# Designs tried in a protein design run: designed miniproteins, single chains, continued (5). Part 95

Each design is a single chain, and the fold is of that chain. pLDDT is the mean over its residues in the fold that is shown.

## One batch from the design tools (miniprotein)

Design m19299
Fold by ESMFold2-Fast:
Structure m19299 (fold): chain A 92 residues (1-92)
Amino acid sequence: MKEEEERLKEIEERLAELAARRRELIANGDHAGVLEALIEALPAIEELAKYRVETEDNEGARYALENAEEVREQLRKLAGLSREELEALAEK
């Protein structure tokens, strides 16, 4: 639907802004800020993956899911969190 296409652009823009913020936070050594940005990115990536599956964009859905796994890996490295704790954070 047209409204879903508009939401897709909003999600993509939000993810791009979070990525830009993360680069700045990393340059400044703000590990807490990086952690917060990664946590905020997870629900957006999940929403993107769901949208791609519903529109039968299997390649786009795969990329979104791979990106989510990369974010979870970064969260584990930065926070020392277990996989179970990372899953709990994604269920906001």
Scores: mean pLDDT 71

Design m19300
Fold by ESMFold2-Fast:
Structure m19300 (fold): chain A 91 residues (1-91)
Amino acid sequence: MKIGEKMSESQLYLQTGNILKGIAEQVETDPGFALTFLRMEYGIAKSTGDDFLAERLRKTIDEVEAAVKAGDLDKAKEILLKEAKYFYELS
């Protein structure tokens, strides 16, 4: 049972955008680390019951993993920056 939401949706989305932007800056240098960090954020969203955030992160992980597997790190970065912008626009 959720007792006391500590963060507004605006604050949550702003923080998510900042996290995704940070991962985007790292993905060209270390795609393995970037994917690991992104999966950790997904795990946190799942554990807190944030289904909307978890679904968005899962989709982003799948798209970034596909781009990394294809060797297209520029596309992986673009996916992350586009998703970061989406969350900034929600905040």
Scores: mean pLDDT 80

Design m19301
Fold by ESMFold2-Fast:
Structure m19301 (fold): chain A 81 residues (1-81)
Amino acid sequence: GPLLEEGEVLFNELKKVALDLMDLGEVAEGIALILAGIGDLLDLQDAVKSGNQDAALDALEALKKLLEEAKAKLEELRRQK
């Protein structure tokens, strides 16, 4: 449904940031980020499956926060070179 589709979009953006981190030499951090995003997607899928809308929204907010933090880290690394 729409919440799961939003989660997939957020995870795809997170994966792009993780790949950019890996390209800058932060391979372990990029891998850890993908694993964290997978965890949030699984939480979202379980919440949707159980019909728990509040838990699904919480999982989406966790993905949004993870993406924001990842983007900030990528920007900082690009400034440091």
Scores: mean pLDDT 86

Design m19302
Fold by ESMFold2-Fast:
Structure m19302 (fold): chain A 62 residues (1-62)
Amino acid sequence: GEAEEKAREAARAGRAGDAAAGAEYGQLSRKLMDEHGATPEEKEAAEEGDRATARAAALGSA
């Protein structure tokens, strides 16, 4: 679904080192999950996006 796609965009941005874009896509994914209800797949994709974004943020703050 759209929430899963936004979560995957967050993971892509995080892996590219763009913590700001990762956080933005992660917020969009959460809003979509709130609107339609979260599936296990959407939650898993969101967790992966959050981890990639957190790594990018940690790397940028060093």
Scores: mean pLDDT 79

Design m19303
Fold by ESMFold2-Fast:
Structure m19303 (fold): chain A 106 residues (1-106)
Amino acid sequence: MEKIKELIREGIELAESDPEKARKLFEEAVELRLKEQKLELSEEEKKLLKNIYDLAIEAAKAGADKEELFEILLEVIENPTNVTVQVAGALRIIGMIIDKEIEKKK
């Protein structure tokens, strides 16, 4: 779990400068969780998680709060097969992006 937290934090920090590396770090965190729990993802679950990584990168680039983003991503990655948790996480990240876009357009 500690290594998963480190990967998520590093991914968030690199999201603006190296979004490709950030995606790989988030994917590595999920793979570690799956290995710990002996879980496998469906193609639909993998696609949803990849969309969440892209949303997280967009939120970080927009200047979203890094600690809040970390908490959301940790919850999502801890529950990789829980669609309700993943959808809730995605919606929270979208809300963070919208808030930052509103700040820019005032």
Scores: mean pLDDT 84

Design m19304
Fold by ESMFold2-Fast:
Structure m19304 (fold): chain A 60 residues (1-60)
Amino acid sequence: VEAQERLRRLAERVGPETVLKAASLVQKDPNISPEELAKAVGVDVETAREIKEAILAVLN
C-alpha cells in the first residue's frame, strides 16, 4: 500500500513517463544501481533510489 502511494507521488513529481522508463529498466536489470538509474532517466540519485525501492516493493 505504501509503495503504491510512493509511486503515485513520484509520478506527480517527475512525470509518469519517467517512472515507467525506470520501472522498465529495473525489470530488465534488478541489480541496477541508483546512480545508473538516475543517469538513465534524468533524475537525482535520491529520487532514483526512491523509485527503485517503490518498484521493487510493488513487484515483490
Scores: mean pLDDT 78

Design m19305
Fold by ESMFold2-Fast:
Structure m19305 (fold): chain A 71 residues (1-71)
Amino acid sequence: AEAAALTADLRSADPLRRGLALQRIAAMGADAVPLLAVAATVPGTEPALRSFLAHPDPRVREAAREALARA
């Protein structure tokens, strides 16, 4: 749930809204995977995407690598 709201926050021009969305996505684990592709289209999300490279779920790590390659 809340994927649409998090997607809207990630695409927001407000850096605070984007930062709060990234913090929430970090807590979601594997459910974060589809949102990482959205984050890749947003400037300034690289440090958060890099933190996902250390995530315990290999699917999340793979999605973060793809997001960083696309950014």
Scores: mean pLDDT 71

Design m19306
Fold by ESMFold2-Fast:
Structure m19306 (fold): chain A 104 residues (1-104)
Amino acid sequence: SAIAAASAARRYTLLDAFEGRVPAGTPVVLLGRDEEAIATAKAFLESQGLQVYRLDVPEELARAILWAAGELPREPRPDVEIPQEWLDLIDRGVMFVDADSFIP
């Protein structure tokens, strides 16, 4: 999928989205395996005016991306090499969200 570059000046987290701090049009990549959780997360994020993309990523890589994006505070650094392309997306202001964490 072609993900449009967001502003490089600010990186946003899911917490920022819950607080209504994310600008409309910000691209968000949903990571997760639970289709109900993905649908719930997508509906919420789209209600905030965000551009939502669903990408299938292996679980260990998804966890590493979420860690690098600041979505897993207090978790140790994953023992997984993150490809530069994902780090570039984070640096360009693309949000990454763990959809599976939206519901218990």
Scores: mean pLDDT 75

Design m19307
Fold by ESMFold2-Fast:
Structure m19307 (fold): chain A 77 residues (1-77)
Amino acid sequence: SEKEERMRKLGITAGALALAEAELQGKKVMTLRKTVGNITIEVKVTVGDTVEVTVTDGDFTLKLKMSTEELKALAAK
């Protein structure tokens, strides 16, 4: 659960950054992939709709799907 909570926070942060970048660039859809050490984060943003995030660390995979508004609320704490 502790690892899941850390990976969830990392995914939310990556999703929020991707959403902000998409909104600033006036893009409807943005896909982003980042690697931080052994962790791979894949984000798909549909502005005004949904954000999908996959966080992978070895054999651990966490998938998040939420509305862009839910993501903004979570990222703001």
Scores: mean pLDDT 84

Design m19308
Fold by ESMFold2-Fast:
Structure m19308 (fold): chain A 103 residues (1-103)
Amino acid sequence: MVLSDEELIELLKERLGLSEEAARKLLELLKQFDTDKDGVLSFEEAKELLRFLRPDLSDEEIEEIFNKVDKDGDGVLDQEEAVDLVAYLLTDPSVRAALESLA
């Protein structure tokens, strides 16, 4: 299902406990890394997002995270799976603090 921007912001707020400003910034980042504008993230787009938020991650760790979130095994993340990816990243308190500081 393709969510509207406002629906995705509410999902990010509810699922991740983000402020509205942080959720909007995160949505803007997700849209920026979705370079083909199809509403899904390819592995390469997700890798760039992961490197931006967690530059300490190895390629192997990024692949493991992507494969855990890619529930359909189709090699792309839909909007719900992309939110799950960000939820995994926000289990690190430093990433959560950095994202909230952008608001």
Scores: mean pLDDT 71

Design m19309
Fold by ESMFold2-Fast:
Structure m19309 (fold): chain A 81 residues (1-81)
Amino acid sequence: SREEILRLIGLALRLIGDLLDGKPNVETIEEAIRLALEVAPNNPEVRKLVEEARRAIEQGNLVEATEKALEALLVALKVMK
């Protein structure tokens, strides 16, 4: 829906802002992971990027986690019907 597209874009912009400010936020990353999986649960690229983002969180690499979560949102947006 249009509402889902706007949520994806808004969250992607927030992740970009967090990277530019050098202030990655784990709650924003987790919300991005959830939204990407809600929109494209069966897309293999989204699933791969979500797994990579979760591994980065586990390793304490929040910059990498933010980048992977952002990529997952952008792939989800691209594959929306």
Scores: mean pLDDT 86

Design m19310
Fold by ESMFold2-Fast:
Structure m19310 (fold): chain A 98 residues (1-98)
Amino acid sequence: SEEFDREVLLGVAEIGLAVLKVSLDNLIKRETDPEKRKALEEMKKLVDEALDYLSSENPDFDKAIELLKKAAEVAKPVDPQAASLLENIIRIVEEIKK
């Protein structure tokens, strides 16, 4: 059950990031402020890289957490809700490491 619980948490984190990626792509397409658009594009890049580390056959949880923390910091002034979601996903990934 512990191995199953960890796989469920990993799935939740991956789905959450995939949903965030779709949301960021849609926000970028509609954003007219160049500074906000640049921040959204940086968030998407960091989320994409974190997903690659999590979905690897040998996931690098430390690198994923590092990238997600950077994404959350970029998100805070532009989209506080996205920052909160990223912080929740970071907590899930940290729980997998325990």
Scores: mean pLDDT 87

Design m19311
Fold by ESMFold2-Fast:
Structure m19311 (fold): chain A 85 residues (1-85)
Amino acid sequence: SRREELIERARRLKAEIEEFAAYLSSVALVPQEVRDRVERLLRELDRLIDEIENNPDFSLSEAERRLRELEREFQELKEELATAD
């Protein structure tokens, strides 16, 4: 179902962010702002997953929009770190 696909997609994104967080733990001199952004993304994903699973009135179109935004924010974070001097 669309709901199950969105939950799976959100959980995959969460796993990617958790792997990235583990990588950051192995890297020296990671800015606190970067760590804070990772923690915020994980909190927002957990809330989104909870809303999709437990709120039958929650719009799946809105869920997909929010998931796309979180995916974009994570991609921007990774690109920002890759281009840091």
Scores: mean pLDDT 84

Design m19312
Fold by ESMFold2-Fast:
Structure m19312 (fold): chain A 85 residues (1-85)
Amino acid sequence: MEEERRRKAVELGRQLRAETQAEIERAHSNRFEPPSEEEIREIRELAGLSEEELEELLRELERAGVSGRFVLRHLRRLKELEEIA
């Protein structure tokens, strides 16, 4: 059933987000590597965010010491999980 696949994909995505969030909080690294302009465009497309929302998100991530490249990898993973559902 499609509903069961969706539930599993959502659960996996939720677990992945929780693990990623916990990793961000624990790492709290002083090492921040900003994403390239091409990576920023891909993040915007994958997340479905406006330019303003994306800029605010990236600013918040930079303040937290999280690289936008890490976020891009996470978004790609979530997109793949959604396609499985």
Scores: mean pLDDT 65

Design m19313
Fold by ESMFold2-Fast:
Structure m19313 (fold): chain A 76 residues (1-76)
Amino acid sequence: SDFDQIEQQVRQQIRQVQSLIQQADPNTQQFGNNFIDVVQDSIDWARTQPESDAVDVMNVVLGMVQSMIVNIQQQI
């Protein structure tokens, strides 16, 4: 399904965030880990929603993770 495809993309990008924060200072690591927790909660919440709303939420989440990768890269 579209939801499953976007979830796979989000999970792959979370792994990129995890890799990047390992090279960052402790404050950036904490910020990144807190962000990952929020993303995981958002995925769980999206699963409780109607399919079309769930896909819309996941597209927003995907964009947020992509922005976070750029932000962390600028701090390394």
Scores: mean pLDDT 87

Design m19314
Fold by ESMFold2-Fast:
Structure m19314 (fold): chain A 88 residues (1-88)
Amino acid sequence: DPEELKRKQEQEQKELAKKLAEFQELLTKPEVTPEDLERALELLLEIKPKLSKEQVIDGLRALLGVAREAGDEEMAERAERLIKEVEK
């Protein structure tokens, strides 16, 4: 049923937009915690198959920048590794 496929695509697009908004909200907090960074990475990885390569790299670079500012070296290293893997 083509209408059922269209409804699934519309639902997936809405969930993608919601997760992108949650990702941005987590990274724009005045005081970002390690738990916020872990949740942001989880959200980005969940939506990764629906994003372009450039969008994934931009998201990972944003995460990397915030992790470095927060002093979360473990998250910064994870983000750098993921950026290199996506850039292949």
Scores: mean pLDDT 82

Design m19315
Fold by ESMFold2-Fast:
Structure m19315 (fold): chain A 97 residues (1-97)
Amino acid sequence: SAQFEQLRKQISEVMEEVVEMVKKGAPLEEIRREFTRKVREIFAGMSFNSIDEVDQAKQIAADVLIEKAKKENVPKEIAEMMASAIMEGAMEMKALL
């Protein structure tokens, strides 16, 4: 799906921003706030016709996050926070269906 391909690119871009914030020594709370906001905006910008489509988007976002976090050696605490933000964003979208 073109929408899921765009999702992969957008999550990857947000991950690059997080990596840059980590390198600059940004506080965890600032990283959490910005990542959570951007993930929510990405999901809100998508059109979902079913709960299954939301679950597919969640899986795609999680897979991109895991691969990028491993490649860039993102600290475990930050990676776990980002995974939680993706899960919460998906749950919010499911609640609207």
Scores: mean pLDDT 86

Design m19316
Fold by ESMFold2-Fast:
Structure m19316 (fold): chain A 86 residues (1-86)
Amino acid sequence: SLREEAEELIKELEEKIKELEKAREEVTDPKLQNEISILISQLRYVIDELREAIRAGDEKRIRVLMELAKKLLEEADELIKKAKEL
C-alpha cells in the first residue's frame, strides 16, 4: 500500500540521516559540513511532513513528498561519496 511504502521510505530517510551525521563528523571541510547539515534538516522536514500526510490520509501529498524524498536521498548519496573521497 502507499502508506506502507511511505513508512518504509521514512525508515530509509532515518538511516540516511545517520550516515550523513557520521560523514559530517569525519569531514574537516566546513563548507561540506554545512552542506551535510542543510541536507539533514531537509530530510528531517520531509520525514515530519510525510508522517503528517500519512496521519491525514492525504495520498496526493504522500506521493509528492515521496518524490521529494527520493531526490534528497540521491543528493545525500552524492555528499556521502564526496565525504569519503576526502
Scores: mean pLDDT 89

Design m19317
Fold by ESMFold2-Fast:
Structure m19317 (fold): chain A 99 residues (1-99)
Amino acid sequence: DELKRKLERFLTLLHEERARRHQSPAEVQEAARASIPALAAEEAEWYERNRETLSEDERAALRAIAGDPAQLPRVEALLRESGLSEESIAALLAIMREV
C-alpha cells in the first residue's frame, strides 16, 4: 500500500526529471537509490505493465539498483517480505537488469 504509493511517486519523479532537465544517468541513479525502500510490493506486476513505457534514463536507474551489491540484498529482502515467490523475485530482478 505505502510501498505502491512510493513506487508510483518514484517513477513520477523520474518522468518529471527526464522531461524537465534531461537528467544525466548519475542523477537518475541517485533518485532511484533514494526510492529503493519503496521497491517491493506489487513491483513485478507494475514493471510487467510499464516496462515498455520506461525512458532510457529510468532504465539506467533501474539497472543501477539491480547492479548495486549494497542495494540488491535489500530489494530481495523487501520482495520476500512482501509475499512474492522466489520465482517472481527472480523474474523481477531479471526485468530490472534487462531494463
Scores: mean pLDDT 53

Design m19318
Fold by ESMFold2-Fast:
Structure m19318 (fold): chain A 117 residues (1-117)
Amino acid sequence: SAEIEQLKKELLPIYEELKDKLPKYKGHSFEEVFGYPLKRITSENPQEVEELISSLKTRLESDPEDVLTHILLGLAYEKVGEKEEAIKAYKRALEIAKKLNAEKAVEFLEKKIKELS
């Protein structure tokens, strides 16, 4: 779909920047990390997005500094119209991205926060 292709174009440069800074994702492809979550986020079934949100929140309980999971959570909250929760997820991702000196991620997150605010 046009939605998933646009998200892939926006996230690929961010993933390439972050993967070298995050040992958890070293040696993993974009498709291995984002393929399933982006398919669920772009689903026309709201239940699939809600189930993804629950899964991502559980992941963050064990790994609260996982910047990619915070980005996915923000995108999932945007998809279900939860703007306030999306902004919170993006702000948390922004704090982590700044610590990592991830300039492309910072630019993406600041733009997302501004668009939703």
Scores: mean pLDDT 87

Design m19319
Fold by ESMFold2-Fast:
Structure m19319 (fold): chain A 90 residues (1-90)
Amino acid sequence: MTAEITITYADGTVETLEVEAKSADDVFEGLKNGMENPVEVDDTTVVGEATTPTGQKATATVTKVSDTTVKAVYRDADGKVLATVTATVK
């Protein structure tokens, strides 16, 4: 299976790529395992320290929206959104 990844940056730039993924759970666990000090807010949401696609340090909030969709929001130390990522399993 593949996942379509759409990255929207704070300046309005949008990038789309495809990656190999088995499920939304696979994407969610992969993002969680890439975090430092992940804290599970609930059964579908985790918050932790991560690196944006551009290599910036950020706090990421990752949510499993459905069995096919995972969303991540990356914020800087001031809470400003640096990037939003949506992964949809095809």
Scores: mean pLDDT 80

Design m19320
Fold by ESMFold2-Fast:
Structure m19320 (fold): chain A 101 residues (1-101)
Amino acid sequence: MKEKAQKAIKIGEEMLKYLDELAAKLRAEGPEYQPAADVLDESRREGQKLLEEGKKLLEEGDYEKALKLAQQGINVGVGGAIAAVGEVVQQRLDAERAARA
């Protein structure tokens, strides 16, 4: 159990780092990508809180709860990434419609 909780926390931390880098890249592309970047930032903050709580439980020896919180943090991050992709797709469709009008 301890090893599984440790691995889940590490995976979650790496994922949140990629979300942070992706949000920065989206903001650099233009103001039209701001909604997607904001979604990634919100999901990263929520996921970070869950991973930090999971780390505390891991240090306290509550490996089962630590693993569950790490999995929740990962799920929040994945959900944020999916939502951000949806925002980018919608923005591109809206831009194409505007160009045709």
Scores: mean pLDDT 83

Design m19321
Fold by ESMFold2-Fast:
Structure m19321 (fold): chain A 120 residues (1-120)
Amino acid sequence: SSDIQLADNTIKLAQQSAKDLQGTADEAERAATLASKVDADLSAELAAQAARLKDLAKRLQDLANGLQKNRDNLLSGSDVKSYSESISKLSQEVSKVVGEASRTISEAQGLIGRARRLAE
């Protein structure tokens, strides 16, 4: 089924993006600690970015779980149309969140770079 393939591909995308977001959040938290003694505003912004990155990672994990449930229901359930529509909607939401994630990672990496330069 094309819906199962869409779900499987989108789950992998969401899981990879969530992992990248969590990695960047950890870097931002470390950078916030480094900045805390020399630039309180930068430290606060890095902490805020880390929180946003973690929120996006959780949203992608929740969406991946929803896709997995609808995918599994398509294999064993009788309400194929409802599950297919859910997979389509969840896949569209993953695409939107992945776009937001890419922008947020880029913004966070800029701030992390600034904090690392201050620590030199």
Scores: mean pLDDT 89

Design m19322
Fold by ESMFold2-Fast:
Structure m19322 (fold): chain A 68 residues (1-68)
Amino acid sequence: MITEEEAREIAQRLLDRGILTPEQAEKLVKAITGKPFSEVPEIAKKLGLTDEQIGAVLGELTRLRRRR
């Protein structure tokens, strides 16, 4: 399950990279916290993120999963 700390870290990195807006970053944190990694692509699509933004989110999640 994705923790709020993990969700905030991902959102902050994507915000710093210019991939997400502040509004999109906050919506992402609220939507993915407590969810399994497998549900993230569908959640991101429901939030109106582009395929490029969804790919970036999955990349950051994969990075965190390797460190845990």
Scores: mean pLDDT 82

Design m19323
Fold by ESMFold2-Fast:
Structure m19323 (fold): chain A 60 residues (1-60)
Amino acid sequence: MTVYLRGIDGSVTPVETKYSAEEVRNGIEGLSLEQQKMLFEVEEQTGVDLGNRTVLPEKP
């Protein structure tokens, strides 16, 4: 599915991933080791730095 991320500059980046927007948000928050591994997997697959981005609930 496509998850939309807003950067600190206001830009919106679409990311194709098997994870939901909520799962990606939880990965960014780093609440568990499993969620951190998921975040790293998405970053490696997409080349997008997720650490300082806001997950949008829907396409803007």
Scores: mean pLDDT 71

Design m19324
Fold by ESMFold2-Fast:
Structure m19324 (fold): chain A 86 residues (1-86)
Amino acid sequence: SMEEIEKEINELLDEMNEVVFKDVEKMKEIADRLIELAKKASKGMIGKANAHVGAMELSLIMMNAPEEAIEIVRETSEEIQKLLEE
């Protein structure tokens, strides 16, 4: 079960990288699913997801990505960070 959650989180993180400039609606769906899984994941896996999404936000800002895409990633980062707090 935990291994399945970790696998799906890794797959979702990879998918976000592929759709970030192409399909904002799909990116939102992936982000929402990632947050749902993160609630059930280990702290280590949540930390990995947090690092990945944080790096993605910085990359999108540097690449002057659409504001809508940056907002989705920022909101996702904030939700994942909350899950790391006790």
Scores: mean pLDDT 82

Design m19325
Fold by ESMFold2-Fast:
Order: sequence, then structure tokens, then C-alpha cells
Structure m19325 (fold): chain A 89 residues (1-89)
Amino acid sequence: MTEEQWKALYEEMKKLWEEFNGDVDKIYEKLKEYIEKNADERIKELYKLLLENAAEGTERAAVFSVWALIFMGASDEELEEIRKEIEEL
């Protein structure tokens, strides 16, 4: 991930933080809605796999990670590599 991509991701998170006055629960609910609307079947399968392997307290990290992958426009190859890493956990 490039510095420009990280800056874009940070600015988008900052906008969500300002929109919801720092309400983390509302922000994550918005991220879940974004995933539902913008995820293709492959990203939905990855999201399911992440949730199935999520330890207590890591569900929010899974939501954020999947949202970030969609927002950054992760390639098919990048998504497949991530899927393999999760399956090895």
C-alpha cells in the first residue's frame, strides 16, 4: 500500500469520524453497509472467512479490513493471497 493510498484511507476515516461525532459503533455500522452494497461475491466470501476466524474483540478489525480492501480497490490477486493467509491461520 502506497503513502498516497494510506493518506486517502486516513482522510476517508476522518470524514466518517466527523460525520458520526466519533461514535465508533455507528461508524462500523456504516462500514458494514458499505461492504454489503459494494462487495462482490468473492469479497463477501473473504469477509465471511475473516468473521469465522475472528477472535473475541477482532470483529471490528475484520469489518475495517474488508472495507479498506474495497475502498483501496484491492486486485483479485491481492484478495486471493489474503484468503490463503487466513486459511493458514
Scores: mean pLDDT 72

Design m19326
Fold by ESMFold2-Fast:
Structure m19326 (fold): chain A 90 residues (1-90)
Amino acid sequence: SSLEERLEKSRKIASEIGRLLREMVDEELKKIKELLIENGIIDENSSDSEVFGVAMKIILENDGGLAEKIKEIMKEVSKKMLEKLKEYEE
């Protein structure tokens, strides 16, 4: 009984963490997409996978100020994600 209850609670917590991580990823992708549109690199019809791929390419190529702006967005979202994840630490 106690093991079953613990597993069920763990599944519920995992589901909640998954939802928070999805929201954070969506926020990051939205901000990066807006930045890339402003710089004429992609359009509003670009998929999330295309946005991520283009962003990673820019970072790997170290393409000046745009790479720095993308890294700043990722850093900001990652800090917020870590803060939220601490709420679920034992």
Scores: mean pLDDT 79

Design m19327
Fold by ESMFold2-Fast:
Structure m19327 (fold): chain A 60 residues (1-60)
Amino acid sequence: MVTETRTPYQDVIDRLVAAGLSREEAEELIRNAIEAGEAREEVDADGRRLLVFTTPSEPP
């Protein structure tokens, strides 16, 4: 089964920066995943940007 994980765009950027990446590197990584079809960008009714990742997460 493929699980969709929804994460606020800003939260993902902030987390990657906290992990040691620059903001530009974090954006490049996200953009690469979107282009590869592993993630897509959506907007909530409140206008917040979300990233939806379709990945098995980590099956045993």
Scores: mean pLDDT 74

Design m19328
Fold by ESMFold2-Fast:
Parts: structure tokens; sequence; C-alpha cells
Structure m19328 (fold): chain A 89 residues (1-89)
């Protein structure tokens, strides 16, 4: 169902946010290899959330409010992943 897909997308985006925050902490502590692994895991979760967002938009099964909330979480995850990557430069 659209509701189940939306919930799954939110869970994946929230997992990506959590992993990206952990990557930022690891990077700040000089744990470069741990941070790289966490970034990769966050990117995988984000990729899955992006696929679900695309599917929901294409099928027209989600409300405008649901799509906006999912998009906001995806953007937050993308921002945090970028922040973690910049710390490793």
Amino acid sequence: SAEELYKRGLELAEEAIRLAKEAIEAAKEGKKEEAKKLILEAEIKLGMALIIRGLLKRLGEASEEQLKELEEKIKEAERLIKEAEELLK
C-alpha cells in the first residue's frame, strides 16, 4: 500500500540520517575508516529511500503532505552525508 511504502521510505531516510550523524562523529574523532563505512551505509539507505520516493511520485499513491515529509527527510540525509564527506577531505 501507499501508506506502507511511505512508512518504509521514512524509516530508510531516518536510518540514513542516523548513520550520517554517526559518520560525522567518527570523522571528528579521526576514525576515518569507520566514518567511510558509515557514509557508505548511509548512502545505501538513502538510495533505497530515493527509489521509494520515485515510486510513490510515479504511482500517485501518496498525499502531497506525505511526499513533502519524505522529501524533507531525504534532503536532511543528503546534507548530513555531504557534511561527513567534507570532514574526510
Scores: mean pLDDT 89

Design m19329
Fold by ESMFold2-Fast:
Formats: sequence, structure tokens, C-alpha cells
Structure m19329 (fold): chain A 89 residues (1-89)
Amino acid sequence: HMAEEYRRKAEFYRWLGLVAPAHLYEAAYHKVLGREDEANRHIERAAEILGWSDEELERMKALTPEELVELGDAVADFDWERVREILER
């Protein structure tokens, strides 16, 4: 139940106050369900919170659901090296 797992993780990060990771997990949830527009809205909110460029935003929109959750976890851990590796794929 991949979509449900991503939604639960988004709720958990939101409860911790980790708003940008929560949006990235919400984006993965909507992307798995084929809801591209909703996924992109969550990606846009995460990028705005993180101060990311339009180029980084477009790279994020191209990520798979699995890559979006990896990115969310990296952001939650402040692992900016891993964030860079994911976005430069």
C-alpha cells in the first residue's frame, strides 16, 4: 500500500514541524496516484520553503515517487550532499 505509506510519512513529518519533507512525501503520494497537478503543487511549496531555484524545481518535478521520498528524507536529515546527488541525477 505505497500511497498510504507515503501519506503516513507526510503526516509524521508535518507533526514534527518538518514542513518541506512533508510536502515532498505528499508529492510522492499524489504522483503514485497519477495526480500530477497536485504533486506539482506540493513540490512547488517545498521548493519555496527551501528557497530553491526554478531549475531545481523543474528537476524535482521530474523525480519519481521513490526519488521524492529519498529527497524528503535527505532534507529532514539536513543531508545537503545527498540532496545535491538526487537533484543532479
Scores: mean pLDDT 86

Design m19330
Fold by ESMFold2-Fast:
Structure m19330 (fold): chain A 90 residues (1-90)
Amino acid sequence: LRELAEEAIEELRRRLREAGIPEEDIELVVRTVRDQLEQVLSSGKATRESLAAAVEAALSMVAERLRKEGREEDAEIVLEIGRELVEKLL
């Protein structure tokens, strides 16, 4: 599960960079996702479903912040990439 979580974070970073998301926002996304995943993994009872839920929650939080900044297109890109990664985790 830790290897799967790290693979997802690395793929997320790569895809956001390819999509033209600014590096500072990529770091915010990655940090938010990593924090949520670390909490789940540290519980000792992590499942693929709980990792997927953690990723979805983290990305929803980032998307809301981007929308408040008037960056609707970037928010949509983040959520779309996140959805594809959640499908890969399941």
Scores: mean pLDDT 80

Design m19331
Fold by ESMFold2-Fast:
Structure m19331 (fold): chain A 100 residues (1-100)
Amino acid sequence: MSPEEELTKLLNEVLELVRKNAPLEEIQKKIKEVIDYAVKNKIPLETLREIVKEVFSKASKEELEKIREALYNLKSTEELSDEELEVLNIIANVIDDLLE
């Protein structure tokens, strides 16, 4: 599986957890897996933005709001590296754009 295909799969798993009304902690854990994967595989930030937009454009406003809540909670509860924070901010920016 290509890095882009695996990233797409992980992002779809985030969306499925939200749709199943999974606990916030479980959604956060999956988002952390997305962030760690993107950093470890050095996914270009433009590619990350495009894949996040493609996957999350399928989400409702309510689903996007839950993902955004999980992102902000992750940022406040975990010590993230500069690289992890950069990836998190790209995901957050795409969600904010989709909510407009």
Scores: mean pLDDT 86

